# Designs tried in a protein design run: designed miniproteins, single chains, continued (4). Part 14

Each design is a single chain, and the fold is of that chain. pLDDT is the mean over its residues in the fold that is shown.

## One batch from the design tools (miniprotein)

Design m12488
Fold by ESMFold2-Fast:
Parts: structure tokens; C-alpha cells; sequence
Structure m12488 (fold): chain A 75 residues (1-75)
């Protein structure tokens, strides 16, 4: 899946490729909180802090119980 490909590239430190695959996963399911959360992580690693925060906020809107998204927004 595009989500799994994104995770693989994120783990390899290939943040632009990871963001692209997470974007595709979101295109398939805009309510995939995990894809939004991990897109935020990739964007943050790329130095795009504002876009990362927006992605974390979207993840939390979809899944309000997502502790990781809440913690990442608190930083």
C-alpha cells in the first residue's frame, strides 16, 4: 500500500519520497489519520514545520484520541 511505502521511505530517511507516498495514501482515504500523522513527521524532518503542524492537526481532527498527534502539536 502507499501507506506502507511511505513508512519504508520514512524509516530510510527519504523524507520527500515518504511525503509523496503518504500524500497518495491520503488521496485514497482522506480520513486516514495515520497517513496524516506520518506525513507531518516527514514534513517536519524536511524543515516544513507549518505544513507538519497542519498535518498533525488534521490527524487529531480525524482521531481525537491520537496521543502522538497531540504530543507533536504541543512541541
Amino acid sequence: SNLEKGKKYLEEGKFAEAASYYGQAIGEDPNNAEAWLNLGKALEKMGNTDAARAAYQKALEIDPDNEEARELLAK
Scores: mean pLDDT 87

Design m12489
Fold by ESMFold2-Fast:
Order: structure tokens, then sequence, then C-alpha cells
Structure m12489 (fold): chain A 60 residues (1-60)
């Protein structure tokens, strides 16, 4: 549960992070995903996918 909460907080930080911070956050998320359950990993990947899609839409 603590790892899931940390992963969700990292995704939230991605929305306001600069490029260097984004790289560090992605690295931390990749490590956390290996420690999460399958269902928790899917939830985190879906949230990250949404955040990336929203960022791309704003750049287009």
Amino acid sequence: SELLQKAKELIKQMKTADKQQQSQIVYELSVLIHELSKDQSIEILQLLSKAIAEAKAKEA
C-alpha cells in the first residue's frame, strides 16, 4: 500500500516536473513496478499512460 501511494505521488509530480525530474521519476516508477502486485502495476501504468497522453496533446 505504501509503495502504491508513493507511485501515485510520483505520477502526480510528473505533471509539474521539468525534463530532468521527469527522467528521475520514471526511473523510480520503473523500480517500484517490480515490487507492486500485478493489479497495482496495471493501475500505475494506466495513470502514467494518461499523464503522457495529456502532455503529448498539449504539445501538438
Scores: mean pLDDT 78

Design m12490
Fold by ESMFold2-Fast:
Structure m12490 (fold): chain A 72 residues (1-72)
Amino acid sequence: KIDELLKKIDELIEKYKDDPGVIQTLNALKKQLEALKKRDPSDPAVKAAIDRLESQIKDIENAYKLLKEAEK
């Protein structure tokens, strides 16, 4: 659900609020999800785009988790 992904992005923005590069990337993904929210949710192209954005959000989350582990 797009609303769940938007909430996830907002949580990541709050978590990384001191990193402007991450915030910029997350805001770009948020804008893409907001645009998709206005489209037909039954459209296979919309579903594919949502799945791609979900994967990108997960990749960002995982990358920053690994960077935090490396700061040990």
Scores: mean pLDDT 76

Design m12491
Fold by ESMFold2-Fast:
Structure m12491 (fold): chain A 76 residues (1-76)
Amino acid sequence: GLEKVKELLGKVLEAAKKAYEEAKKSKDEKKLKELEEAAKKAEELVKKGGEALKEGKYEKAAELLEKALKILEEAL
């Protein structure tokens, strides 16, 4: 349970770092908008995942973090 959540959180953080670096280097307005929208959606999912984690709902936390990761990876 918890180990899966920690692994997913690490992957989300790495994907977010990559998104930040691409946004910093990008001069493409469309790509910047896609990265910004993905970051906002991922942030909301991470917030909900953190709430689920505080409640001991590890499976729900993992589901939300996996969804956040997918959104960030699809935008990269």
Scores: mean pLDDT 80

Design m12492
Fold by ESMFold2-Fast:
Structure m12492 (fold): chain A 71 residues (1-71)
Amino acid sequence: MERERELEGIKGAAKTLAEMTSKYSEHPLAQRAKEKANEAAKMAEEGVDVERARELLLEAIDLYNQALAEL
C-alpha cells in the first residue's frame, strides 16, 4: 500500500542521513541531526505515525544542512 511505501522511503532516507551525519560526529548540529534521523527511522519502522516520522526526518535534514553551512 501507499503508506507502507512511504514508511519504507522515510526509513531508508533517515538511515542514510544518520550515516552521513556520523562523518561529522564532532559537530553539535550533526549529532542532533543523527538523533532525529534515528528517531524518524524508528518511527517509520513502527509504522504508527507517518506524518510524525516525516516531520522528524525533515528536522534531521534541516539540522544536517545547518551543520554543513557551519563546516
Scores: mean pLDDT 80

Design m12493
Fold by ESMFold2-Fast:
Structure m12493 (fold): chain A 55 residues (1-55)
Amino acid sequence: MSPLELARELGRLRREALAAGLSEEEADKIVDEFAKKYGLTAEEVERLAVREALA
């Protein structure tokens, strides 16, 4: 999965968790665990979030 595709999936996963009635803290935790499965650091996650914000 490309970095941009991963950023979109992280955003979509977070939105779906919130739509399912989970708290923001729970949604963020799900996103963090998903990012860890792809070996991303906190810095990589922040960089992808900035990239997505430019779209």
Scores: mean pLDDT 70

Design m12494
Fold by ESMFold2-Fast:
Structure m12494 (fold): chain A 61 residues (1-61)
Amino acid sequence: SLAARAVGHIISAIGAELDGNYEEAAKHYREAAELLRQGGFPDDLIAWVEEKAKELEEKAK
């Protein structure tokens, strides 16, 4: 399901963030946000995941 795939990406993002791989973590959060959007999840949830990706993109600089 889209939800299961989105959760998988979020777990992968957390793992990458803990390893200091901010670019990889941001990529996973971006992929999770797209899957949540396709699944019709609440805009607030999608925005939260997108904000996490943006924060990690800034850390990757």
Scores: mean pLDDT 86

Design m12495
Fold by ESMFold2-Fast:
Structure m12495 (fold): chain A 91 residues (1-91)
Amino acid sequence: MNEIEARLLRLLAEALEAAAAGDVAAAEALLREFARLAAPVAAELTGEPEEVVAAQLEAAVPGLVARLAAMPPEVLRELAARARAEAERLA
């Protein structure tokens, strides 16, 4: 569990860092990988079928990328630093 959680937080940190750098394509790719790895964990936590959770997470990626791209880069970098620190704590 903690190793998967740490990997998810690292992917989130990388996606936030990519968005802060203006690399929307990299942020999208990282968030899609995050969604793929998060789907089994989210399904277990919510009790929803994994296929339903996977579809919902995948569908949310473009909207999330757009929201992140609209945020100030300094806020994204602060969030990325927090996610990375939490990932290192869990690993």
Scores: mean pLDDT 82

Design m12496
Fold by ESMFold2-Fast:
Structure m12496 (fold): chain A 60 residues (1-60)
Amino acid sequence: GAAEQEAKERFLAGARRALSRVLSPEEAERILAELEKLLDQGDFEAADRLALRAYVAALS
């Protein structure tokens, strides 16, 4: 529904902003593509974990 689509859009916008600060454009696009795939499946928990792991790994 519309609320779910808005949640996906907000998640991807936030992830793009955060990951673009710490990853190369190519790496950010790879992670964002995987996040979109998980969100399309309704798996917000897996998407959140992937985004967090990618961000933390880039900071390490």
Scores: mean pLDDT 85

Design m12497
Fold by ESMFold2-Fast:
Structure m12497 (fold): chain A 125 residues (1-125)
Amino acid sequence: MLFIGEGPLRDVIEELAKELNIPLRVVSPEDAEAAMNEAMRDLSVRLIIVDADSVPQEIIDRYEFLPHVLVVGRSIPLSRQQEQLERFLVRVLRLPRERARAIAAETRSLEDVIRRALEAIKEAL
């Protein structure tokens, strides 16, 4: 898994990845474009989490359409983060649409969206 960002969200993702025993690479916002270009060619990278509060919007706009990219942040409506989670679960993890939608609908916070994405990766390893 790849995380691109800084600040409090980094700490949350590092703790969740450690709790779930998921290999995590952390990249600063300054290296975001290079890391995204590398990750697009690396089939082992199943999830990329991008912090909208620290990563430039121009980079987000370029890569947000990718199904394995999850753009998260306190500035983003929960409904949009839930839609991205459903898309990731269906298109990357090949979960049935009804199950993916149910998982996304159960989330109540940004941390829940991240936790559910990481749990689904762990189940698929």
Scores: mean pLDDT 86

Design m12498
Fold by ESMFold2-Fast:
Structure m12498 (fold): chain A 79 residues (1-79)
Amino acid sequence: YKELAEKAIEYAKKAIDAAAAGDLEKAEEYEKKALEYLAKLKEAAAAGDEEARKALEKVFEETRAHAEPLAEAINAAEA
C-alpha cells in the first residue's frame, strides 16, 4: 500500500499545484489519477486492512498540508 499512497500523494500535490497556477485542465487530469490510487486504498481500508487505513490517513495528511495555503486563501475570500 505504500506505493499506492506515494502515487496518490504525488498526483494530489500536482493537481493542487496546477490548480493554484490556474491550469484547471492539468489539475483535473492529476486529480483523476490521484483518485484512482485513492480508490484502491479506500477499498482495502473498508475491508479492514490496517496498513491500507494508515496509508489512506497519510495521503489525507500530506494532501491537506500541501493544500492548506490554497484553503486559507479560499476561506479569506469567503469571509
Scores: mean pLDDT 75

Design m12499
Fold by ESMFold2-Fast:
Structure m12499 (fold): chain A 64 residues (1-64)
Amino acid sequence: MEEKRKKAEELMDKAIEAAQNGDFETARKYLEEARKLAEGLSSEDVARLIGYELYFIGVELENL
């Protein structure tokens, strides 16, 4: 289970990096992959992922 959490965190880091480079399509793909891994995570980990998703959506909308 810790392996899924670590991979989800890595994917979120990749999504942030892609977004900073203006590659929102790649960032969205990484975020979606991290979300799928969240199905096996604790409530705390899921809440953290949702927080990152909301932050990322805000960044996308500001650039659209």
Scores: mean pLDDT 67

Design m12500
Fold by ESMFold2-Fast:
Structure m12500 (fold): chain A 97 residues (1-97)
Amino acid sequence: DLEEQLRQAAREASQAIDDLIRNTSDDDVLSAFYTLMQRSDPDDPESLLAAGQAAADIFRAAGDDALAEVARRLGEALAKMAELRRQLQAEQERLLR
């Protein structure tokens, strides 16, 4: 069920990205968000969580508290995906004893 949890987190991340892109009309805000996400380490849950919090701050500064919450949840979903991928890889490595 780690694979099912990963699929669920991926669906949550995809929904959050879709909501942010669809509801953000300010190209400068979107550009700042994309730059921040590209600088995050996709394999580090802590880096992804920090990127989500920083993205939430960008949207909050732009006056959109609802999109700030979506950005925070995106960071949480991406961090969960990275953690689940690490757990799945560790299980596969254990089986190669």
Scores: mean pLDDT 81

Design m12501
Fold by ESMFold2-Fast:
Structure m12501 (fold): chain A 83 residues (1-83)
Amino acid sequence: MTPEQQAEVEVGVLEIKAAVSKVAGDRYFSKGNKDEAIKAYEDALKAYREALEVARQAGFPEDTIKALEDAIKESEKKIEELK
């Protein structure tokens, strides 16, 4: 696997991990479990931040970078609203 291929796989895995954590957070929030929702959104935020770092270092397209930045901002807002 080339470094470029490794970065593509890593970003993809991190995006899936973030999406799964975000869905878990939404489900916890709907049940009134705010603490669990916050933890799940924090897990999503961490995964998106890691994906952004890998994508930036690997020279991913600007549209991909912007999508990750937007996902990070959305996750930060959800965490702040639940605190």
Scores: mean pLDDT 85

Design m12502
Fold by ESMFold2-Fast:
Structure m12502 (fold): chain A 58 residues (1-58)
Amino acid sequence: GAVAEAPAIKSETLDIAIEKLKEGAKEEEIIEYLQTKYKLPREYAEAIVESAKVELER
């Protein structure tokens, strides 16, 4: 079935967002990348970047 498809994409895209933030990429650049590469809505891409920032900022 197609159950849990969105959570799986979130895990992959979260790792990418973390890597890009560590390399000094801007939040807006990462959001645009996720929208283009994964066809995600902006709100979903923003949520992933926010989660990645939480993982890095402690």
Scores: mean pLDDT 73

Design m12503
Fold by ESMFold2-Fast:
Structure m12503 (fold): chain A 81 residues (1-81)
Amino acid sequence: MSPVEKEIKEKLEEVGKLVDEAQKSDPETALKLLEEAIKKLEETLELAKRNNASQKLIDNIEAAIKILKELKERREHTVKA
């Protein structure tokens, strides 16, 4: 595995842990964890694009970002006035 592929995998694992923690957390903590997860995914997407990662991997990361942004927006609608 290339150093870049390893870094992408490690970042995706970190995002997964943040999402799992968010699901177990109170709504305010969940929002903060989702924001961190989205930021890490956006950084991972930039890394993948700069290193010519497979289109499938890029598409998967973009889909994950979209899903997490939608989850965050729903949480904000429920928690924040």
Scores: mean pLDDT 80

Design m12504
Fold by ESMFold2-Fast:
Structure m12504 (fold): chain A 60 residues (1-60)
Amino acid sequence: GPLSARGFDPAAVKEATHLLLVEGASPEEAIERLVKEFGLSREEAQRIVDLAQRVADLVS
């Protein structure tokens, strides 16, 4: 489940959150950055970005 964070790179989660909240990047741009920089699959990057997007929505 989303609470079992053991499958996520903490640096990737931090980067996705920064891209969405600080740089105003789209979710698609954040996914592409994570795939390129962390070697994640698109599915893994999508899940991390979805989590970061929910955080961004809560603080807006």
Scores: mean pLDDT 74

Design m12505
Fold by ESMFold2-Fast:
Structure m12505 (fold): chain A 92 residues (1-92)
Amino acid sequence: MREEAIKLYDEGKYEEALPLFREELQRAVKEVGPDHPLVAGLLEDIADVLEKMGKTEEAIPLYERALEIYEKVLGPDHPEVKRVRARLEKLK
């Protein structure tokens, strides 16, 4: 599922990619719980799609949730935390 969604995203098919990423997010939350790095990555993927669709206001809270998960699991100095934080600052 996620590989198919990424392929659609790379092809610019954002409207088709979005429901596949959302389905994968629901599955990941059920399997590993809401505070897992896999869930954070899927929230970023969905936020990236929304940003490409011009829905930046909808993307921001998803990046913020991904940042919260990465900070809790990996710590505030981890490269993933710094990457998401830097991206979020550019959108605000």
Scores: mean pLDDT 83

Design m12507
Fold by ESMFold2-Fast:
Structure m12507 (fold): chain A 63 residues (1-63)
Amino acid sequence: MEEEVKKLKEEIENLVKTKSTAEALREITQLIASALYKGLVTPEQASELARYALKLIAEREKA
């Protein structure tokens, strides 16, 4: 569970670095939803991952 959250955070970071904001949001949403559906993360962890992604995107938009 914790290892999956770490891997998903790394994937989110890569998506934010390589994709436009709109594409990153779409792919990240799909990634988190898929992980939740497969039982790889809890709803609380999915919420944490979504907030983490939004924080990274917001930080880049400020630059």
Scores: mean pLDDT 80

Design m12508
Fold by ESMFold2-Fast:
Structure m12508 (fold): chain A 83 residues (1-83)
Amino acid sequence: MEIKEKLDKLEEEYKKRGLSESDALAKAIAEVLRVKAETDIDLELLKAGKLSDEQIEATIRGYENSGDEEMIEAAKKLRELAK
């Protein structure tokens, strides 16, 4: 999913929760940047062999339980790389 599509989806979700259009957009941008930074770091740590099996499983479970589609997709990538 393109960043624009992810932003639009999060903005709609936050507006449904009662945020103003500007507040919903600002929160959506912050969330996309946070998720991307976290997932990019974890993927690079895994590729470098710096994560233990327990750390990998904990990270994957956290992402799967986040309720965020981007983090859930990152969890799938982590599982494939951890094989």
Scores: mean pLDDT 70

Design m12509
Fold by ESMFold2-Fast:
Structure m12509 (fold): chain A 83 residues (1-83)
Amino acid sequence: MELDEAIKLLESPDPEAQVDALTRLQRLLIENPEKYAEKVVEALKKALTSPHPAVQEGARALIDYLLKNGSEKVKKIVEEALK
């Protein structure tokens, strides 16, 4: 529920709403990265194509966080989603 609401907010045309969504997704990833990584990374792929620099930078920061701090399982989820 919370995850789906955050992903839907990230699809908003409003860059402020997209940035708020990125903050909510980061919280979920910190709480349980293995549970949320797959769906979050798929949503972040869309955010990486955003015309708004703050949204692109936020999405890249979350992907980098997962690749740097995630388990080997989480890193594989990120790599597979990004190909």
Scores: mean pLDDT 80

Design m12510
Fold by ESMFold2-Fast:
Structure m12510 (fold): chain A 66 residues (1-66)
Amino acid sequence: PTRVIATGLSLEGARAVEQVALDSGGTAKVEAGDPARVVATGLNATGATAAALLAIGDGGTAKVIN
């Protein structure tokens, strides 16, 4: 299972990353701030890729740990 740490997110982007993590069978902890941060764990490869791309598309950054 893969972990994704997404930072520099809008709140909307953080919610999108959280939803992708949950849909991937993982879990997510959202730190709702400005900027927001999400730590997603237990993702499959497809979910981890989707979460990382959403974070980058939202203007944030993503660290993927396999």
Scores: mean pLDDT 83

Design m12511
Fold by ESMFold2-Fast:
Structure m12511 (fold): chain A 77 residues (1-77)
Amino acid sequence: MDAEIAARLEALDGDPAAAAEVEALVAEGLVAAGYPREVAERYARLAVELRAAEAAGDAEKVAALKEEIAKLIEEYK
């Protein structure tokens, strides 16, 4: 679920050392929900990068990552 995925991604902000593990869990959850593995892995990576870019205040990178995520979701949906 999108809300559950968002909550998992928010956990990255609290546990940076576990970022790779959380990314893997998000991707695994998406695969279990019926998403193709490649789509799930790419989404998880992009979402983690988006969180990092937002924390860094990189507006251009945030915009680019949001566009890529939206394109990926629309393409699969």
Scores: mean pLDDT 71

Design m12512
Fold by ESMFold2-Fast:
Structure m12512 (fold): chain A 60 residues (1-60)
Amino acid sequence: SAALEAMRRQYFEDLVWVAENKGEEAAREAALTVARLAGVSEEDGLRLAQEAIEEVRRRK
């Protein structure tokens, strides 16, 4: 759904913000916490965090 896609994009941008402002490890911890709460795999959570970290590097 469009609403779910918008929420997912916002979550990704939140992870990008965390990685930029609180560091890469904080972004990984945040993604793992959300993955556990949402019943998503740890691997998928860490993959999303890594994409956010790489996005920060691209924006610099």
Scores: mean pLDDT 82

Design m12513
Fold by ESMFold2-Fast:
Structure m12513 (fold): chain A 58 residues (1-58)
Amino acid sequence: MKIDLLEVAKELGLSPLNVAAALFYLESDMSLRETAEYMRVSPATLSRNVKRLKAYLS
């Protein structure tokens, strides 16, 4: 599946960084907290955005 980061960000009303962080978490072996710290976002924001992205991709 080809994911256009900017299109997804626009559809979800998120910054491209928040979409990138959620995608990185879904594709990586890192925990939610480790991904949030690496991407410089809050764990709560990342958790919410991961749920939104998973719903969008389903």
Scores: mean pLDDT 78

Design m12514
Fold by ESMFold2-Fast:
Structure m12514 (fold): chain A 93 residues (1-93)
Amino acid sequence: SAEELNARLEEQLERAEEALERAKEALEALKKGEKSLEEVRKKLLEAEEELGLADIIIGVAKVLGLEISEALLEKREELEKELKELEKELEAL
């Protein structure tokens, strides 16, 4: 159902948000000399993978003609923007 799919998407976006928070913490630790570049890249990849799983759920909804909450689509866009900002910040180091 649309309700169950939206609930699944919400849970997946929460996992992506948590992964992005871990990536942010890792990047800040790198700036302080407390973490390696490799560890930060690993955390960014984990965040990218979690967001990619959310994109699969959205793709399934589109194929099935199920409505997705606008708030969840906006949250996905915000998390993608945050991921790209972290990637750019890492490349600038």
Scores: mean pLDDT 89

Design m12515
Fold by ESMFold2-Fast:
Structure m12515 (fold): chain A 65 residues (1-65)
Amino acid sequence: SKELEELLKEFEEFLRELGLSEEQIKKMVERLKKLAEELGLDVLKEIIEKLKKNPESAVMAAESL
């Protein structure tokens, strides 16, 4: 889905701005793609918006990968 690809690219840029490594970003994006396939695009949008509002949570999630 083009919408999924655009959403993930925007989120990748957000994670890069937070100082995450390219390896951490790749792992997070792969997990989010899997979640979108299992739970749907709307759930992914909710998760991304929540992480953008709580950058500390995004960093902690990436470090646990």
Scores: mean pLDDT 80

Design m12516
Fold by ESMFold2-Fast:
Structure m12516 (fold): chain A 76 residues (1-76)
Amino acid sequence: EVARIAAQDVAASILGEVAGDEALGLAMIKDRIARHGIDAVSPRALRFAARVTPGPEGARLQAEADRKREEEERRR
């Protein structure tokens, strides 16, 4: 469920950005994508992953974050 996943994604972003453990935050997000697919990760967590991932993979993560954000706004 999106609500449960969002809480875990916020924790991963906080670990990466606020606590200064970018490697742990990124690893948690990548594990989530690998196990449950990119749709299971929040736009916030995907934007963090995109920012710390260089090159075309980072661009792909950013595009997926933007897509999920637009879908969420359309549902509201």
Scores: mean pLDDT 68

Design m12517
Fold by ESMFold2-Fast:
Structure m12517 (fold): chain A 70 residues (1-70)
Amino acid sequence: SAAAVNALPLEVRAAYAARRLMEDQGLSREEAVRAVVAAFTAAGRPVSEATVREWMEREEELVAEYEAAA
């Protein structure tokens, strides 16, 4: 649900969304990064492309940190 997704940390949600765009919609990594940046900007929560790229590279680590904290 949207509520469950919104309970995830911003960095985990951004990394997950980018991976899903690449895997499910066939976007390139850079297209996925731009799409996530555009979506977050439209939602009033602007993030940089560099920040989204960092989160994507660290997705597994960020998910593990979230699970350990829950």
Scores: mean pLDDT 76

Design m12518
Fold by ESMFold2-Fast:
Structure m12518 (fold): chain A 90 residues (1-90)
Amino acid sequence: SYSERVGKLTEEILKFYKEGVLTPEQYAGLVLMILLSRLDEVEELIELIKKDVKAGQAALDERIADIRRNASPAVRAMFDRILAGIKKIG
């Protein structure tokens, strides 16, 4: 189900973040993509990270740059709120 996909992806990206594989900005980008229901894109990025961590990080950075450049002000504000929340939790 959609709920099971969201739960699984949320757990996988949190694990990568806690293991130091993702920066706070990279983790925030993946959380944002889940909230925007871009689950296929998150799944592709996770599989790339599993195969080649550096390539996955680079692809994620490009996707975040695209969101920052082309997203609506509301989506950019959502990204900033997610990132602030991540930094507050540690």
Scores: mean pLDDT 88

Design m12519
Fold by ESMFold2-Fast:
Structure m12519 (fold): chain A 70 residues (1-70)
Amino acid sequence: SAEADALVAEGEAAYKAGDYDAAIAHYEKALALDPAYARAWANLGVAYFAKGDDEKAEEYFLKAVEVQGG
């Protein structure tokens, strides 16, 4: 959706600014609107990896593959 796309774009801007917590919040909001949004799941993984949470990063990357359809 356009709303989910805007939230992902805002999250990506926050991530580039180094605000990983803001990025995560935007991606979670996008996923609340569209839980099949593979890019938002992948971006959550990247943000958690940047925070040093490798376990959550792996879980979210796997979820991105799942919702994308393999």
Scores: mean pLDDT 88

Design m12520
Fold by ESMFold2-Fast:
Structure m12520 (fold): chain A 99 residues (1-99)
Amino acid sequence: MEELYQEAKELLDKAEELIKEGKLKEALELLIEALQLAGKLLDLGEYEAAKELAERAEKLLERIEKVMKEKGNKDLEIDILLGVAQLQLAVLNVLLKKK
C-alpha cells in the first residue's frame, strides 16, 4: 500500500518537472502510470490515497492542456496520450464517488 502510494507520488512529482521543461509526452506517460497506481490503491481500499493522487493528476492534466492550447500541438501521440489520461482519471473519479 505505502509502496504504491510513494511510487505514484514520485511519478507525479517527475511529471510536474517534465511539464515545466515542455516534455509533455513523457509527463503524460508518467501521469498515466500514476493513475494506474491510484486505481490499484482504490481496489485495495486505500480511498484517501487514491483520491489525493487523482486530484493531483487532474491539476497536472489541466496544466498540460493549457500548455498545449497556448503553444499548439503538432504531435498526434501527445493528443492520444492526453485522451488516455483524461479517460483513466474520469473512470477513477466515477469509482471514487461510488465508494
Scores: mean pLDDT 84

Design m12521
Fold by ESMFold2-Fast:
Structure m12521 (fold): chain A 55 residues (1-55)
Amino acid sequence: DEEAFLRQVEADARAAGLTPEQIAAIVKALRDQIAFDGSVPAPRKIPPITPPEPA
């Protein structure tokens, strides 16, 4: 269930102390990936949330 997965990622990001803007960016990136691929990532433990590195 993609919505449950995204909610868990959001909750984990909040627990990690990320800002609402960073959380929204991470969730959006995951939603975009799911929409592009057409599938939810494999049901593994929530992947570690890594803040984006400056390019």
Scores: mean pLDDT 69

Design m12522
Fold by ESMFold2-Fast:
Structure m12522 (fold): chain A 68 residues (1-68)
Amino acid sequence: SELDELLEKLRLFLARNGIASPVRVGPDVDKVSGKKFTKEDELVTLPTGETFHKESIEPFLKEFNIKL
């Protein structure tokens, strides 16, 4: 499915660019940068349900030509 393809692409991107233990951080932390979300941050939520800072996920969106 399209969602399964997006999940696999995200997994590969996080393996190359993300923090070493993304499964151990809470939902308030960006798995790419390791930074906590603040109310002032520009955030992007993928169809997978994962949320990221716009600046940290933009390279992923560009690499895989994903439009949200």
Scores: mean pLDDT 74

Design m12523
Fold by ESMFold2-Fast:
Structure m12523 (fold): chain A 63 residues (1-63)
Amino acid sequence: DAEAHAEEGVRLIREGRYEEAAEHFRKAIELDPSYARAWAGLVHALFQLGRGEEAREAASKLP
């Protein structure tokens, strides 16, 4: 479910696996677009990857 994907994303961030974390947060958002934690996690992962433009776009979609 959305929460499980977001939880996995957070775990991957702790491991420095930001691309995989972003993928899990995107899956969480697909399941529940109103899940603010998943959007926040995606923004964090994208900033860590140096993808600031995509991070700003994701931040603008925070519920």
Scores: mean pLDDT 84

Design m12524
Fold by ESMFold2-Fast:
Structure m12524 (fold): chain A 55 residues (1-55)
Amino acid sequence: SMMEEELERLKEEAGRAARAGDSERARQATVEAYKRFGKEAGEEVERYAVRSLVA
């Protein structure tokens, strides 16, 4: 669905930003997910970004 596609894009953007060391962009993607899809989606994006940063 369009919502799932958008959420996956936000997760990928946050992960890429985190891996590039761009924590502000990663945070922005997390905030967008919170606004568009709610708390659980925002937490998923944030978790993905953190895992990408540590890996």
Scores: mean pLDDT 80

Design m12525
Fold by ESMFold2-Fast:
Structure m12525 (fold): chain A 95 residues (1-95)
Amino acid sequence: SLEELIERVKDVKDVSTLSNREKLAKAVALLKRGEFGEAIDLVLSLKEIATPVEGLTPEDSLKEKKARDFEKVAREAGVPESAIEPAVAAIRSAV
């Protein structure tokens, strides 16, 4: 389950050993602890292939996919919208 995954990865120090799903679960744990910047940085570090979105650059398409994947996992984990909305906005606006 997602809850078991979050519990397993929450204290992992070397995030390079984690899969994308495990990194998303750890980002949720970081956000729940108020470690906003670390959560955003971890989501932005995801190695993903994005389907090109019409009107977006490849880089912006990747950020949109990362933002959506994080939003979905955070909602499934019961993170309140008031915490999800600023995190998603930060991911989308990252340079």
Scores: mean pLDDT 80

